Designed miniproteins, single chains. Designs and how they scored, part 1

Every score and structure here is a prediction.

Each design is a single chain, and the fold is of that chain. pLDDT is the mean over its residues in the fold that is shown.

## One batch from the design tools (miniprotein)

Design m1
Fold by ESMFold2-Fast:
Parts: structure tokens; C-alpha cells; sequence
Structure m1 (fold): chain A 81 residues (1-81)
């Protein structure tokens, strides 16, 4: 049976989250940060679709969506300040 959530894939998911967070921390215009973060989450979604068995993709999509929402809320707060 193929392994689900290989260590390599779990590391990749972690890297996408770190990359998105690092992008949020960049000294750059909010618009550029939003675009880069959106691209990172698009790439992460594609990686899930390619690397994870369909029956487990929903779990990873939910984890990704939660992370995206957290960063979007943080970006919104940065706009207000």
C-alpha cells in the first residue's frame, strides 16, 4: 500500500506554510505580499493534488485553507495599522 503523507510531502507542506509566513513578514507593499501568498497557496494545492491520495486530500486542503485564512486576517490587520 502506498504511504500516505510521506515525510517528504509533510516537509513540503511545512515549507509552503513557512514560505507564506515569510512572505507576510517581508518589507514589501501589501499588494505584492497578497499576490505572492496567493501563488504559494495555489502551488501547495497543486502539490496536494499530485502527491496525496484522493481520500486524504480533503484533510490537507482544510489545513491549507486554515493557514490561508489566518494570513489573510493578519494582512487585513496590517492594512488597518
Amino acid sequence: VPEIGYKGFDESLGKFKKEAYNTFKLDAPLEEKKEKIEKIFEEAKKAIELQVLPEFQEKYFKLLEEEKKKLEEELKKEEEE
Scores: mean pLDDT 73

Design m2
Fold by ESMFold2-Fast:
Structure m2 (fold): chain A 92 residues (1-92)
Amino acid sequence: SLEELEKRIRELGRRLTEAARRNDVEGLEETFEELKEVVEEMKKLSKEDQERLANLIGDELLRALSAARDPAVAARLREYGEEIGRMAREVI
């Protein structure tokens, strides 16, 4: 459901921000893999709901990027944003 996906995105966003703050690269990668699963589930939704959730993912990634203190972690988050952007274009 839209509500469950929105809740999961917010939970994953919180985990990304915490991993970025701790320089936890492994936790960051594990959380991003779960986020990609959410993006695949979004393909079952209307275009309007897909766009809404894609915007939420973007906001959560920007929040994690703002918490990143290490340039390598920031670079990985930018790569994740680019990958999600490509996936969202295919979904939408």
Scores: mean pLDDT 82

Design m3
Fold by ESMFold2-Fast:
Structure m3 (fold): chain A 91 residues (1-91)
Amino acid sequence: SSLETIIKIVERAIEAAKAGDIETAINQLLLALASVSSMISNGVGDIELLEKAKEKLVEAIRALEAGDIEAAIKHAEEAIKLLKEAKKKEE
């Protein structure tokens, strides 16, 4: 599913951030953000959960740009939790 792919992208972003590869982490989060935004625009999935996940992805990107890696990982993990809840509602 699209949500499973997006979750894997966010998980890769967290691993990149933990490794200190901030450029890769930001690029992966931007890709996840674009994908979630596309789902919202097309009316696909649980829009309320996807909008909350989008907010957490934006917070994670802002934290990385500010050099707050721990806050960025926390926000990205919160986004994964919301995306997993959205996926559960598909089944």
Scores: mean pLDDT 89

Design m4
Fold by ESMFold2-Fast:
Structure m4 (fold): chain A 79 residues (1-79)
Amino acid sequence: GAELSEELAEAGEEAKKRLSEEEMREVQEAMAKIAEKLAELYKEDPEEALRLGEEAQRRVAELLRAGDVEGVKALAEEL
């Protein structure tokens, strides 16, 4: 829980050093979309929403460390 949030926060700070302001906005929009989709899933299946949320946080952290904005956007569409 908290550990994944810290990992995501660290990845986000590293991404800010590598990505432009425009690219960071695209990342933030994609992350907001992921959060909205997970919130809708949580209403019907809380356990699956928590599982997918944890997986999504790990994947976003990895993509942000790689500077892969398109990957984060693709993940938002995949969910």
Scores: mean pLDDT 80

Design m5
Fold by ESMFold2-Fast:
Structure m5 (fold): chain A 74 residues (1-74)
Amino acid sequence: SLADVEARIRALELPEDPEAARRLLGELYRASGLSARTFARLLKRLLNARNKVILKDIVGGVSVAQIAAFLSGF
């Protein structure tokens, strides 16, 4: 459910290793069944400050469009 996806994002601890962080985000995105844009909006809204820094580093930006483009590669 959407509530389960939101709870998983809030509880998420992204690995500091960029490749492990990419894999985990890709797995969660695929398992969610959501569109890349919808999942990108949830990440931007629900990730804690630490995880937002990691996301910015692997995506190269913080816009919904940039995050959605990153997710669409999975």
Scores: mean pLDDT 85

Design m6
Fold by ESMFold2-Fast:
Structure m6 (fold): chain A 103 residues (1-103)
Amino acid sequence: MLVRLSPLLRRMLATHGIEVPEVMSEEEALEAFERLFAALDTDGDGVISREELRAFLERLYEVDEVPEDFLDAIFAGLDKDRDGVISREEFLEWMRLSLTPVE
């Protein structure tokens, strides 16, 4: 299935050296998101910490600091098993929800 990435997602990927077209297969988009996860997982432990997510959101929105309540809401929504980190599977599902199907 072909999917469209939002301009925000494409800019986010590009800031991490991941160049993708606006329209691609869902499988190719998920591969790009796997590469993004690896770039954000600076410790290589297979999870994204709250501080890694903060730094990512600050770069994504081009702000010096994200509000704590905004970070809390995003982190709580992603951290479904309540272990205090975001797993690869949780991150990829969040990214996948941002894809728009195209013909």
Scores: mean pLDDT 73

Design m7
Fold by ESMFold2-Fast:
Structure m7 (fold): chain A 70 residues (1-70)
Amino acid sequence: MKEEILKIVDEIIEKYKDDPRIVQLANALKEAIERGDLHAAKEIADQLIDYGPEDVKKEAERIKKLLDEL
């Protein structure tokens, strides 16, 4: 599951590489997940939901659900 979440985050970074805010948030999310800081990861996912376009919102909601399974 952790590897699946990180793959989704990497796909967001690649798709939105020209959006510095999305890249910053996605990298912060990746760092939090790698550290095992699930609280920070969920907070950053919420920020991606608030800021992101519709497809990023859906992926961030999916990530948040997967984080609840960890």
Scores: mean pLDDT 83

Design m8
Fold by ESMFold2-Fast:
Structure m8 (fold): chain A 56 residues (1-56)
Amino acid sequence: ELDEVTRFVAEAISAIRKAKNKEEVKKLADEYIEQAPTELARRAIRVAAKTIIDKL
């Protein structure tokens, strides 16, 4: 359901935002993307990870 997807994406983004460096962001993003329930969730996590890496 949409609620489950939304929670998963929010959890993934929160975890990635706590990463200290680009290497950690990439590892966390890959783990969450692999477990993502939908294509939309995978894309959202990928975009968020890229934005966070660009900020670091």
Scores: mean pLDDT 79

Design m9
Fold by ESMFold2-Fast:
Structure m9 (fold): chain A 74 residues (1-74)
Amino acid sequence: SRALETAIAAAEATLAKDPENAIAWGLLGLYLEQAGRLAEAAEAYRRALDLMEKRLGPDHPGVLALRARLERLE
């Protein structure tokens, strides 16, 4: 949908200004997954996961949930 493509573009614009924004990487992954762009979604989730693990640690519930979601795409 046009709204979904607009959301993807907005997330990409945010990441161009702040490439360490883990929330924006996670949202980009979600939007790409909804668009059926699964390989690109997996890359975005992997970047979000790396950033969140560095900030919150590997055992944080949010990190575990994101890892599980990424594994489902593979």
Scores: mean pLDDT 85

Design m10
Fold by ESMFold2-Fast:
Structure m10 (fold): chain A 67 residues (1-67)
Amino acid sequence: SPLDRLVAEGLERVDALVAAGASPTEVVAAIQEFVDRLRAEGVPQEQVDEIEGVLMTHMVRLYERRR
């Protein structure tokens, strides 16, 4: 589905930033930039909220694993 593809794109971006040593603040900013672009492209707010939630949860999980 289009939603699954957008989620996969966002997850790949989060993974790349975390692997490159980006801080949580930098990754949050990148997630906000990504979802702002989706809104500008006409993606419904409900789908944007779902994508943001998935990406934020994934980011938290990645940083938790580095303890």
Scores: mean pLDDT 85

Design m11
Fold by ESMFold2-Fast:
Structure m11 (fold): chain A 84 residues (1-84)
Amino acid sequence: SKNADLLLEELVNTYGVPEEDARAFVKQIEELSKTDEITASALMRAVRYWEEVAKKAGLSEEQAAKILEALKRIAPSVFVGSGV
């Protein structure tokens, strides 16, 4: 999707996330967004995967938070269960 492409570009070009990690993460979020019922387990897996990607990229807490806002746009269903 357009939002997926924009998120991938932002992760790689703005935040310096390795392209392989950025693509894998975006794909995982898109796959979760196709699920009508998101379990707490599935949401926690997405969050932990993001934490690992952020650490590999050397992202600050502030940068990670900005990317989380972009994720809410691409996959709002993934974040509904977290109250956002």
Scores: mean pLDDT 64

Design m12
Fold by ESMFold2-Fast:
Structure m12 (fold): chain A 80 residues (1-80)
Amino acid sequence: SEEAKENIEKAEKYIDLADKYLQQGDYESAYKYAQLAKEYAMKALKLSEGEDLLRAIGLVIRAIGLLFEAGLKLGKKPAS
């Protein structure tokens, strides 16, 4: 669907931003964009079918990884 593709594109954009800020040492911005990436990737996952579903799953995994890494750099504990 158009909505699924829009959420995939937004998730990819925020993943790229989170990764760039993480590499620059801006962990607050990295964490913020990783959270946005996760939200859009999760929305894409609910709306996607077929090949788009696999892409959405990959985006969720990537976003969670970035969120975890940025969170650790900020001294945040993973979900307690």
Scores: mean pLDDT 83

Design m13
Fold by ESMFold2-Fast:
Structure m13 (fold): chain A 92 residues (1-92)
Amino acid sequence: AFKLTQEQKNKVADEAVKDFPDVGTKLGAEGQALKEAIAHIIDENQDKANNPEELAEKIENAWNNNPYTNKKVPKDKIKALAEHVKKVLTEQ
């Protein structure tokens, strides 16, 4: 299974929050709470993915299929978050 260290998850969450502050506002979770939400979705999906591309796809699908996130966050922003996760993990 593809497993990230806590440091890698924190790095991904930190980079995502810098690029997508509006996502936190729309979800009602900002700063540390948004970082924890991003780390949590990575944890839930990392065991189901064999590489960063699969992990990004599973995160995108999870947020698009969640009624809470799919109504509050535009699909292009969900896709951008998943692409950002993929980029951070593939660039080490």
Scores: mean pLDDT 69

Design m14
Fold by ESMFold2-Fast:
Structure m14 (fold): chain A 72 residues (1-72)
Amino acid sequence: MEIEKLKQDYENARKKYEEAVKKAKESTDPETQRLYELKANAYKTEANYYSIKLQEAEDKFRKELEERLKKL
């Protein structure tokens, strides 16, 4: 459940980043372009945060499996 939630949060942040980048490129108004560039940077940071949390969760799960196998 936790890992699936992190994957979903990461994918959502990534999609928001891609949409913001697209909006920035399509914008003819410099102020609107700048706004979407800032939003893209925010979503990129959010996606990176979830990516790190997902890696930590996967590493913890792997370590717990290894410790359980060692005790058999």
Scores: mean pLDDT 81

Design m15
Fold by ESMFold2-Fast:
Structure m15 (fold): chain A 66 residues (1-66)
Amino acid sequence: SKEEEEKIKNYLIEKYNLQVDPNSSLEDIKQRIIEKLGNAGPGSNPDNPDILKAEKEVEEEIEKAK
């Protein structure tokens, strides 16, 4: 539901101390976290082990927020 999505978004914003637009999508928030944790810029290789590790961590945090 939209309410569940907002709950997950707010949890992630608080946990990772993100400065994001309140209208940002869950996908945008997830991408910003991956970039922050992977120490990677927007053009970084998606097969980078640090990015893959960050993706897994974000997915686990989303499950915790449910």
Scores: mean pLDDT 73

Design m16
Fold by ESMFold2-Fast:
Structure m16 (fold): chain A 65 residues (1-65)
Amino acid sequence: AIEKLLQEKELAEKIGNPVLIQYCDEKELDPEKFLIDLKKYCQENNIDLNNPTQLLKAAKELEKK
């Protein structure tokens, strides 16, 4: 369970657009927590994590919460 969660976090950081990591730094967000929440949001809304435009839009919508 823990190994799978760690791999999922590492994968999110590797696949995550570097612009998202910088966005988290600029907004003083925990990138690990934010990327997990973003991945969950994308899965629930069937958003392609490989589409940087949709990914950034999802990130901004999550921030509004």
Scores: mean pLDDT 65

Design m17
Fold by ESMFold2-Fast:
Structure m17 (fold): chain A 95 residues (1-95)
Amino acid sequence: MEEKLKEIKKLIEEGKYEEAAELALELLEEDPSAVKKVADLLLELLKEGKVHEAIYILEYIYERNPEIAERIVEEISKKDKKAGEFFRRVIETYK
């Protein structure tokens, strides 16, 4: 899991957002506990001002597995209510 999280971060830094999102979804499908780790990643991206990257990853996951995306937004909301409300609006806009 940690190695895949490092690779996801590297892909984001290289501007390879689709590959980063694909690897994040693969991780989530292999390990349900990764929902909290991906939620933390999206919160960190938002905190760093990488809003576009955070939105892209969440939208990619939502389009392919809405249930996992909903769980990620729920975990974000538990840690940061405003960020959770923001990402909730994102997934509702890009149905």
Scores: mean pLDDT 83

Design m18
Fold by ESMFold2-Fast:
Structure m18 (fold): chain A 95 residues (1-95)
Amino acid sequence: SEWEELKKKIKEELESLDPEQKAAAKESAKAVLKKKKEGLRKLAEELGLDEKEKEELIEWFENDKEKFYEFLKEKLGEEKAKEIKLYLEILEEIA
């Protein structure tokens, strides 16, 4: 509930901004999401994944969030995967 309340508060704050500020915030969130996608390739390399597995991880990030988060739980542990999930959900709410 705490993260749902935070997302609601962020959404309300964004809706209170003028159109230029709101557009800038959305562009910033989109840029961060793009950078995180690029960072996933490096993370996959550090985890010893081959080229096929790296592409599959990127595809899950874009098209199958459930498989993506299950993979993160397996490799990084439940707590770290949960932190990453919540962070990405907040960015997607802004974008």
Scores: mean pLDDT 72

Design m19
Fold by ESMFold2-Fast:
Structure m19 (fold): chain A 95 residues (1-95)
Amino acid sequence: MTPGQYYDQILGILRESVQNNDTKKYTLANNALKIIDIMLSEDDPQKALELATPYLEEIKKLANLSDEEVQQIRDAILNRDLLTLTQMLLDILLR
């Protein structure tokens, strides 16, 4: 799968969560998409990570992520690894 295909699946989950009034899935999907959009719009990986941090902390809290999972997402942002980032965010949403 491509990063764009993972993004489209996350967007689908966001849309479905609105229809089903699933506030938790909506918040998770919305924060995931914000992280991806930041990474795509901010050329500086360190600045992208700083901007993404509040959204990642919300996902950590709601999805009960381990410190290792949070670090893997941070590393994907710093390495500009869109494939790993989008895949991990989708996997979290499918829990």
Scores: mean pLDDT 89

Design m20
Fold by ESMFold2-Fast:
Structure m20 (fold): chain A 119 residues (1-119)
Amino acid sequence: SIKENEEAAKQAIEQGDLKKAGESYRKLGLSLYKQGKLEESKEYFQKSIEYFSKVDENSTNLAYSLVLLSQVYHDLGKYDEAKKYLEEARKILDRQPPTVETSLVMMGVSVNELTLERS
């Protein structure tokens, strides 16, 4: 739920758990995205990116939040911004060894790239 994820984010920040804060903000963004609240979803994905960037600028978590932010920009009709964030996510993933986690996020990049080409 939105309230549960807001509480989790606040608790994580108070405890200095930046990774958990990033995860909680990403969950908030996803919940709002599913409701069609694109601007609010964008703000929470941006917060998620901020916290993951503080932990590790090359993390798979950061790449995933960038893919989700790109999807929101695409849905808002802002294709240049969507492409920019997808390219940033791809660069992060290209620096990492292939794992199941990185492969799943890269699939998200590929699907979103295909959607942008067809839009």
Scores: mean pLDDT 84

Design m21
Fold by ESMFold2-Fast:
Structure m21 (fold): chain A 92 residues (1-92)
Amino acid sequence: MSPEEITERVLAILEETLELLRREGAPADFVAAVEEALAYARAHRDQPLYVAHLTRNVLEAVLALAEAEGNEALARKYREYLAEVERLLAQL
């Protein structure tokens, strides 16, 4: 994948993560933090490594929340996203 294609896929994962958080009724301050991270990532599309690392950090945080809440289905989905971001990072 090109760096531009990687950035678009990583942004899509971050957008999907935000939608899952909203759907599952995550804490409002947590949702706001992820919305800010997405806005920042979109503003820095020219920095693929930065966008990918930011997205990984967000995914680690939402995974920790899902695990703490015992939501194994969400935890599994976030682990899948993390594995994909790690594979994309290896191509940069």
Scores: mean pLDDT 86

Design m22
Fold by ESMFold2-Fast:
Structure m22 (fold): chain A 68 residues (1-68)
Amino acid sequence: MAERGAELLAQIKEAEPVILELVRKEPSLFPEIERQLRGAIEQAKALGFEEAARALEELLEKLRKLAA
């Protein structure tokens, strides 16, 4: 369980700069990315991956500010 959550957190942190850059260049992609992130946040919370869920929530908030 812990190993799975740590791996997911690492993947999120690695993907964050790529996703932020993508949305910065193509804001039209934000609605689809937001839907995917919302689903991932709910799944992470359901599985008890609190750190991963928080990282995804922070990423979503950054993307929302970027797309505005």
Scores: mean pLDDT 80

Design m23
Fold by ESMFold2-Fast:
Structure m23 (fold): chain A 81 residues (1-81)
Amino acid sequence: SMNEALVRLYEEVRRELRDKSFEERLELLRKEIENANPKAQEIGEEALRHILAGKKDKENTTEEDLRDMAASALVSVRAAS
């Protein structure tokens, strides 16, 4: 099912990102976007804009929020690929 596929993808991404900082996660996201199909690139670029806006909004976005946003974006890009 779609739910089972998303859970599996989330666990794969969680394992890959376990020991990675926000900046390392952001770099992985950028590389995945560069190599993605057009639909996944569009999803990734929108997620990247949202993450970068959050990084500038230091009053409303924590470092943990940024790390989680990057992980969720990577899941979305890979799900669309």
Scores: mean pLDDT 83

Design m24
Fold by ESMFold2-Fast:
Structure m24 (fold): chain A 64 residues (1-64)
Amino acid sequence: SIDDIIAQNKKAIAEIEAEIARMQEELAATTDPEERERLQIRIGFLQFVKGGTEYIVERLEKKK
């Protein structure tokens, strides 16, 4: 059902948020410029994926 899809996507958002938080903690502990850049790119990609998932949830909730 749509409610099940919404619930699964909300769970995915929470998991992505937890991963971003862990990577931000790693970034805060990292002093190497190249490694910092790699972490920033990965965090940015995860934020993009999260935004897309949030958009899907919003669109589905508006159609209920």
Scores: mean pLDDT 87

Design m25
Fold by ESMFold2-Fast:
Structure m25 (fold): chain A 95 residues (1-95)
Amino acid sequence: PYSPLLTKAAAERGIDPSSLSMAEAAQLYTEALTEIIKKATTDGKTVKKEDLKAALKEAEPDWSDAAVDALVDSYDINKDGTINLDQFLSSTVDA
């Protein structure tokens, strides 16, 4: 039930992901995902669809290309090929 990114981030800190509370797991996942996506941004705020897809494939290697494409396309609200990082992260942690 743990994402590859969460498992990797927890392992890097010597933490068992099953020992984390929901809030702690969400915090760790958000931090790890933010660092990966920030590397794909040109201004630290917006990312191109192609760059976000590459970052997500690196973060979640178990996800299919179709799943990544569908997720990224759903966040391209402006239909201009760019995604606002703050909107993406807010949507990802709303569970």
Scores: mean pLDDT 69

Design m26
Fold by ESMFold2-Fast:
Formats: C-alpha cells, structure tokens, sequence
Structure m26 (fold): chain A 123 residues (1-123)
C-alpha cells in the first residue's frame, strides 16, 4: 500500500513515525496508528494517496499549512467532531513550531495521537 502513496506523503509518514518513536511508542503501536490514519483517507478502498489531496483541499490560501478552522473542517470531513478544548490540546501537542499553524506532518501526527490516546477522541 505504501507504493500507492506519493513521496511527499511517505516522507511525512516517516517523520510522524520518528516523532512517535521519540515519545516511546513501540513499532507495533506506530504501524497500527499509521494504518488507521491512512484508512481515514481511503474513501475508495483503492489505496491511492488521498491524504495530500484532502489536506490541499482545506488549505484555502495554498501555503502548505492549516489554521485551526481549516483543520477543524478536515477533521469533520473524516467524521471527527472535536470540542474546542480537544482540538486546542491536540494542536498544542502536534504543533512543533508553536505558531498555531499545522503542516502535513503535524496533522498526521495529531491523527496518530487520537488513535494512540483515546482520552482525546476515539476514532
């Protein structure tokens, strides 16, 4: 299934895996979380790279990052209705730069945290 993903998406997933590994997650937990994140974007079951297309669709100014409102719309499109507190908490954990902007790696990391930390919102 990785061969169906763009180089950009594969690089982003590798960075997410590296970040989760730094937090002490096992390889089995990382692989399961990333598989569940990919399944959220595979609406056709064809294994194609829909992640970048979804992210770009909500990136209204084309700068390669999402603000809180754009991220909320992306999550809602995946069936994830978050409270303001839940979204703020996940953004705080995912936003490495602390600038309130979420890039592709940070967005995928946030989704992986939702899988690994059911206290935030179960998938």
Amino acid sequence: WLDALSAETREALQQVADRLRQLGYSEAEIQEALAKVLALFDTNGDGKDEIRAAFRGFDTDGDGVLDEAELRRLLASLGLDLTDLQLATLMYLADRDGDGRIDLVEALFLLALMVLQPLFTPL
Scores: mean pLDDT 69

Design m27
Fold by ESMFold2-Fast:
Structure m27 (fold): chain A 83 residues (1-83)
Amino acid sequence: AVTTSETEVATIEREGDKTTITLKDGRVYEVVGDEGKDEKGNKLKFTISSFTNVETGEITYFGGVRISADGSVTNELREKLAQ
């Protein structure tokens, strides 16, 4: 069975071609394209609404995130995560 969870995003920062996602619990993820890793080196696969731990299959959904009508947050995440 696939374990699923939800987490709240604190900040999303764009640095050139890299997106840094910081969660409200203090976890930080660097994402290039749809691939990232946590600070412990665990490999993660990202979408605009979730990330998956590649080794465990656990899916974490971004809770509380809404896209604006102009797509501001979605545009930045889409360029990096939803290819």
Scores: mean pLDDT 64

Design m28
Fold by ESMFold2-Fast:
Structure m28 (fold): chain A 81 residues (1-81)
Amino acid sequence: SFPQEAQRRTDELRQRLYDAVQSLTGDELADAITELGVEAAKAGDGVTVLSIPGLLDSLVAQGRITQEQRDRVLAAVSKAA
């Protein structure tokens, strides 16, 4: 069973990630995903952390971030895990 507080925290981080994706682009979006991903990694939120590579690949395909920005985010999040 997953503790209720941990589930709520994951849902809140996922919502913040969604809001950043809807409102931001380029460096601001990459920086926001980095901060949220690092927060999730330090909190032990594997669900949020595991969603980040697929999200970043989608954002690169949409032209909303660059491949270099994607790689930078992945490096920062993996280092925090």
Scores: mean pLDDT 82

Design m29
Fold by ESMFold2-Fast:
Structure m29 (fold): chain A 91 residues (1-91)
Amino acid sequence: MEEIAEKIERELRERAEKVPAEDTRAVARLRMLAGIIGILLAKEMGLDPAEREDVAAAEAALEAAAEALGLSEEEREELRREARRLFEEAK
């Protein structure tokens, strides 16, 4: 788990360095990607959202934040696919 988390953290850090601070939409997308990956890591650690109120609340908060930031359903699905790709690649 720690090794997977470190690989993902490096990838997200490299992506963050390439995003201009003035590109608020790209910053929002990167933050959502990091949040989705955090949920995937929690599930891999055995923190089942069906049994963990805190994990379920985090998923709900992430969806609400994406909607508030004006991310389309298509963009949200692309971020979920990218998060799963990065997670599987880091295994």
Scores: mean pLDDT 72

Design m30
Fold by ESMFold2-Fast:
Structure m30 (fold): chain A 95 residues (1-95)
Amino acid sequence: MSPLERLESVEPEELAAVLREILLADPALREFAAALPEEHFVQAAETLRGNLIKLLKAGYSPEEVLEKLGVALRESELSPEAQAALLAYFGELLS
């Protein structure tokens, strides 16, 4: 299965659950994440997935897409551990 096909085949609820678990594991964001409605995680997951799909369709390699994700995560308020967990998850999907 291609990286694009794998990324498109993940259920929205599965991506939302992964994002929620990663944010709940972050000490700085745990209380914030616990207070968010489930619909916000679904929306965030779909926005992130849609952006990665657009990059793949534009001709970027999986490695280039992961590098661009890494840049965006470094500009976020996520801990280094949460950033690493997201990169690992999407790295597995794109490999």
Scores: mean pLDDT 82

Design m31
Fold by ESMFold2-Fast:
Structure m31 (fold): chain A 92 residues (1-92)
Amino acid sequence: MITISISPTSATIKKGEDLTITVTWTGEGQKHVKIEVKGNPSALKEITTTDNSVSLTIKNIKESGTYTVTATVQGADGSTASDSQTINVKVE
């Protein structure tokens, strides 16, 4: 069974700094992973990997806001999992 975790749930940064989002999952073997980030800016990352973790960096964040991260992980055995996490970003 695939279980997904997305971090962080919140961040406090200085204007112009980056936010790194890390997605982890369980299960063995090759996975097809899609990470969609909705926010300002929005981002998308799609990979095929045998790893159990991937990171996506949102660069040069200038304003406080909320990012919605949706991760979908598909196993070669036909197993599929999806999870969503909101990340609240405060710019000082």
Scores: mean pLDDT 84

Design m32
Fold by ESMFold2-Fast:
Structure m32 (fold): chain A 94 residues (1-94)
Amino acid sequence: SREAREAALKAEIDALAAELRAALDAGDYVTFHRRLQALMGLGSRALHLQLTDVAEYLLARLEELAAYARSRGDERSAAQLETVAAMLREALAR
């Protein structure tokens, strides 16, 4: 069902977001970039499939991760997360 697909994609977003947060905690910027690219791919897929609720869910996770990075003094990672969030927000407004 559509609901089952949306739930599965949200679960995948949660798993990737948790891995990205762990990478930030470890200072593992290679894993951070790989997980961010995976989240961007999920965002593109959600938009292509017109799964707006999934795309909005991802946007909220990206904004939470950006705030988390900023709270830790990681301004560079926060700026990268904010850039991806802004791109997704712009795409959702179209």
Scores: mean pLDDT 90

Design m33
Fold by ESMFold2-Fast:
Formats: sequence, C-alpha cells, structure tokens
Structure m33 (fold): chain A 83 residues (1-83)
Amino acid sequence: MKEEIEKLLAQIKALLAQATDPAVKAAIQDIYNLALEAIKSDDIVKKVGIILRLIGYILDATDPLVKEAAELALKAAMLALRE
C-alpha cells in the first residue's frame, strides 16, 4: 500500500517535470500537494474533501498532463482513505 502510494507520487512528479506551461506546472503542483495532504491527514472528512477537489480537477482539466496528475493523485488519496 505505502509502496503503491509512493509510486503514484513519483509519477505525479514526473508529469510536473514534463510540463512547460507555468499554469500547468502550478496545477500539477497543487494536485501533488493535495495528494500529500490526503495521505498525511488523520481526518476522514478532510480526506473526502480533498478527493472531491481532485475529482473537480479531472472534470475541469483541459490539459492532458493535469488530468493524468489528478487521476494519479485521486488513486493515491483513495488508497490513503483505506489506511
């Protein structure tokens, strides 16, 4: 579980490194920070709130790197919810 979460976070960092547009980089960085906050939080309500925000990113994303980062972050946050 922890190893799978670490792999997902590493994939998000790789997408951040691929991004060249400053707005895309900022979105992926925010997505990465949301994933980290969901993983570190002991508050289930806070974790659910972060999951909903990540779903919002997926639905609103026009850039494929932002969408992929949000999907990876959602997967990591959902795994953290099971812990």
Scores: mean pLDDT 83

Design m34
Fold by ESMFold2-Fast:
Structure m34 (fold): chain A 98 residues (1-98)
Amino acid sequence: SLEEMVEEAIKNADDPEKLAEARKLATSPDPVERAKGLIYLAAAGKLTVEELRQAVLDFLKGYPNILYGVLLAAEKNLDKLSPEVKAEVERLRKLFSG
């Protein structure tokens, strides 16, 4: 589930081996694998502008849970994200919180 992916990502956020695996998964053609990768990168505070853009594109293509998971997981290490990525995550959270 989305919640399980977010919990797993937060649990392993400081593991460098998991970071390398997540970076690979984030480029997967499988949306489930891509979700796992992008959500982990968000939890680790390592999500790039291009990776956040990929999560937004996946939302537009009918995979909204990827972006929702990214936004939830990013809370773990929000201050470790680049200022541009942090600002966009905060903006998107406001849009979805009403």
Scores: mean pLDDT 86

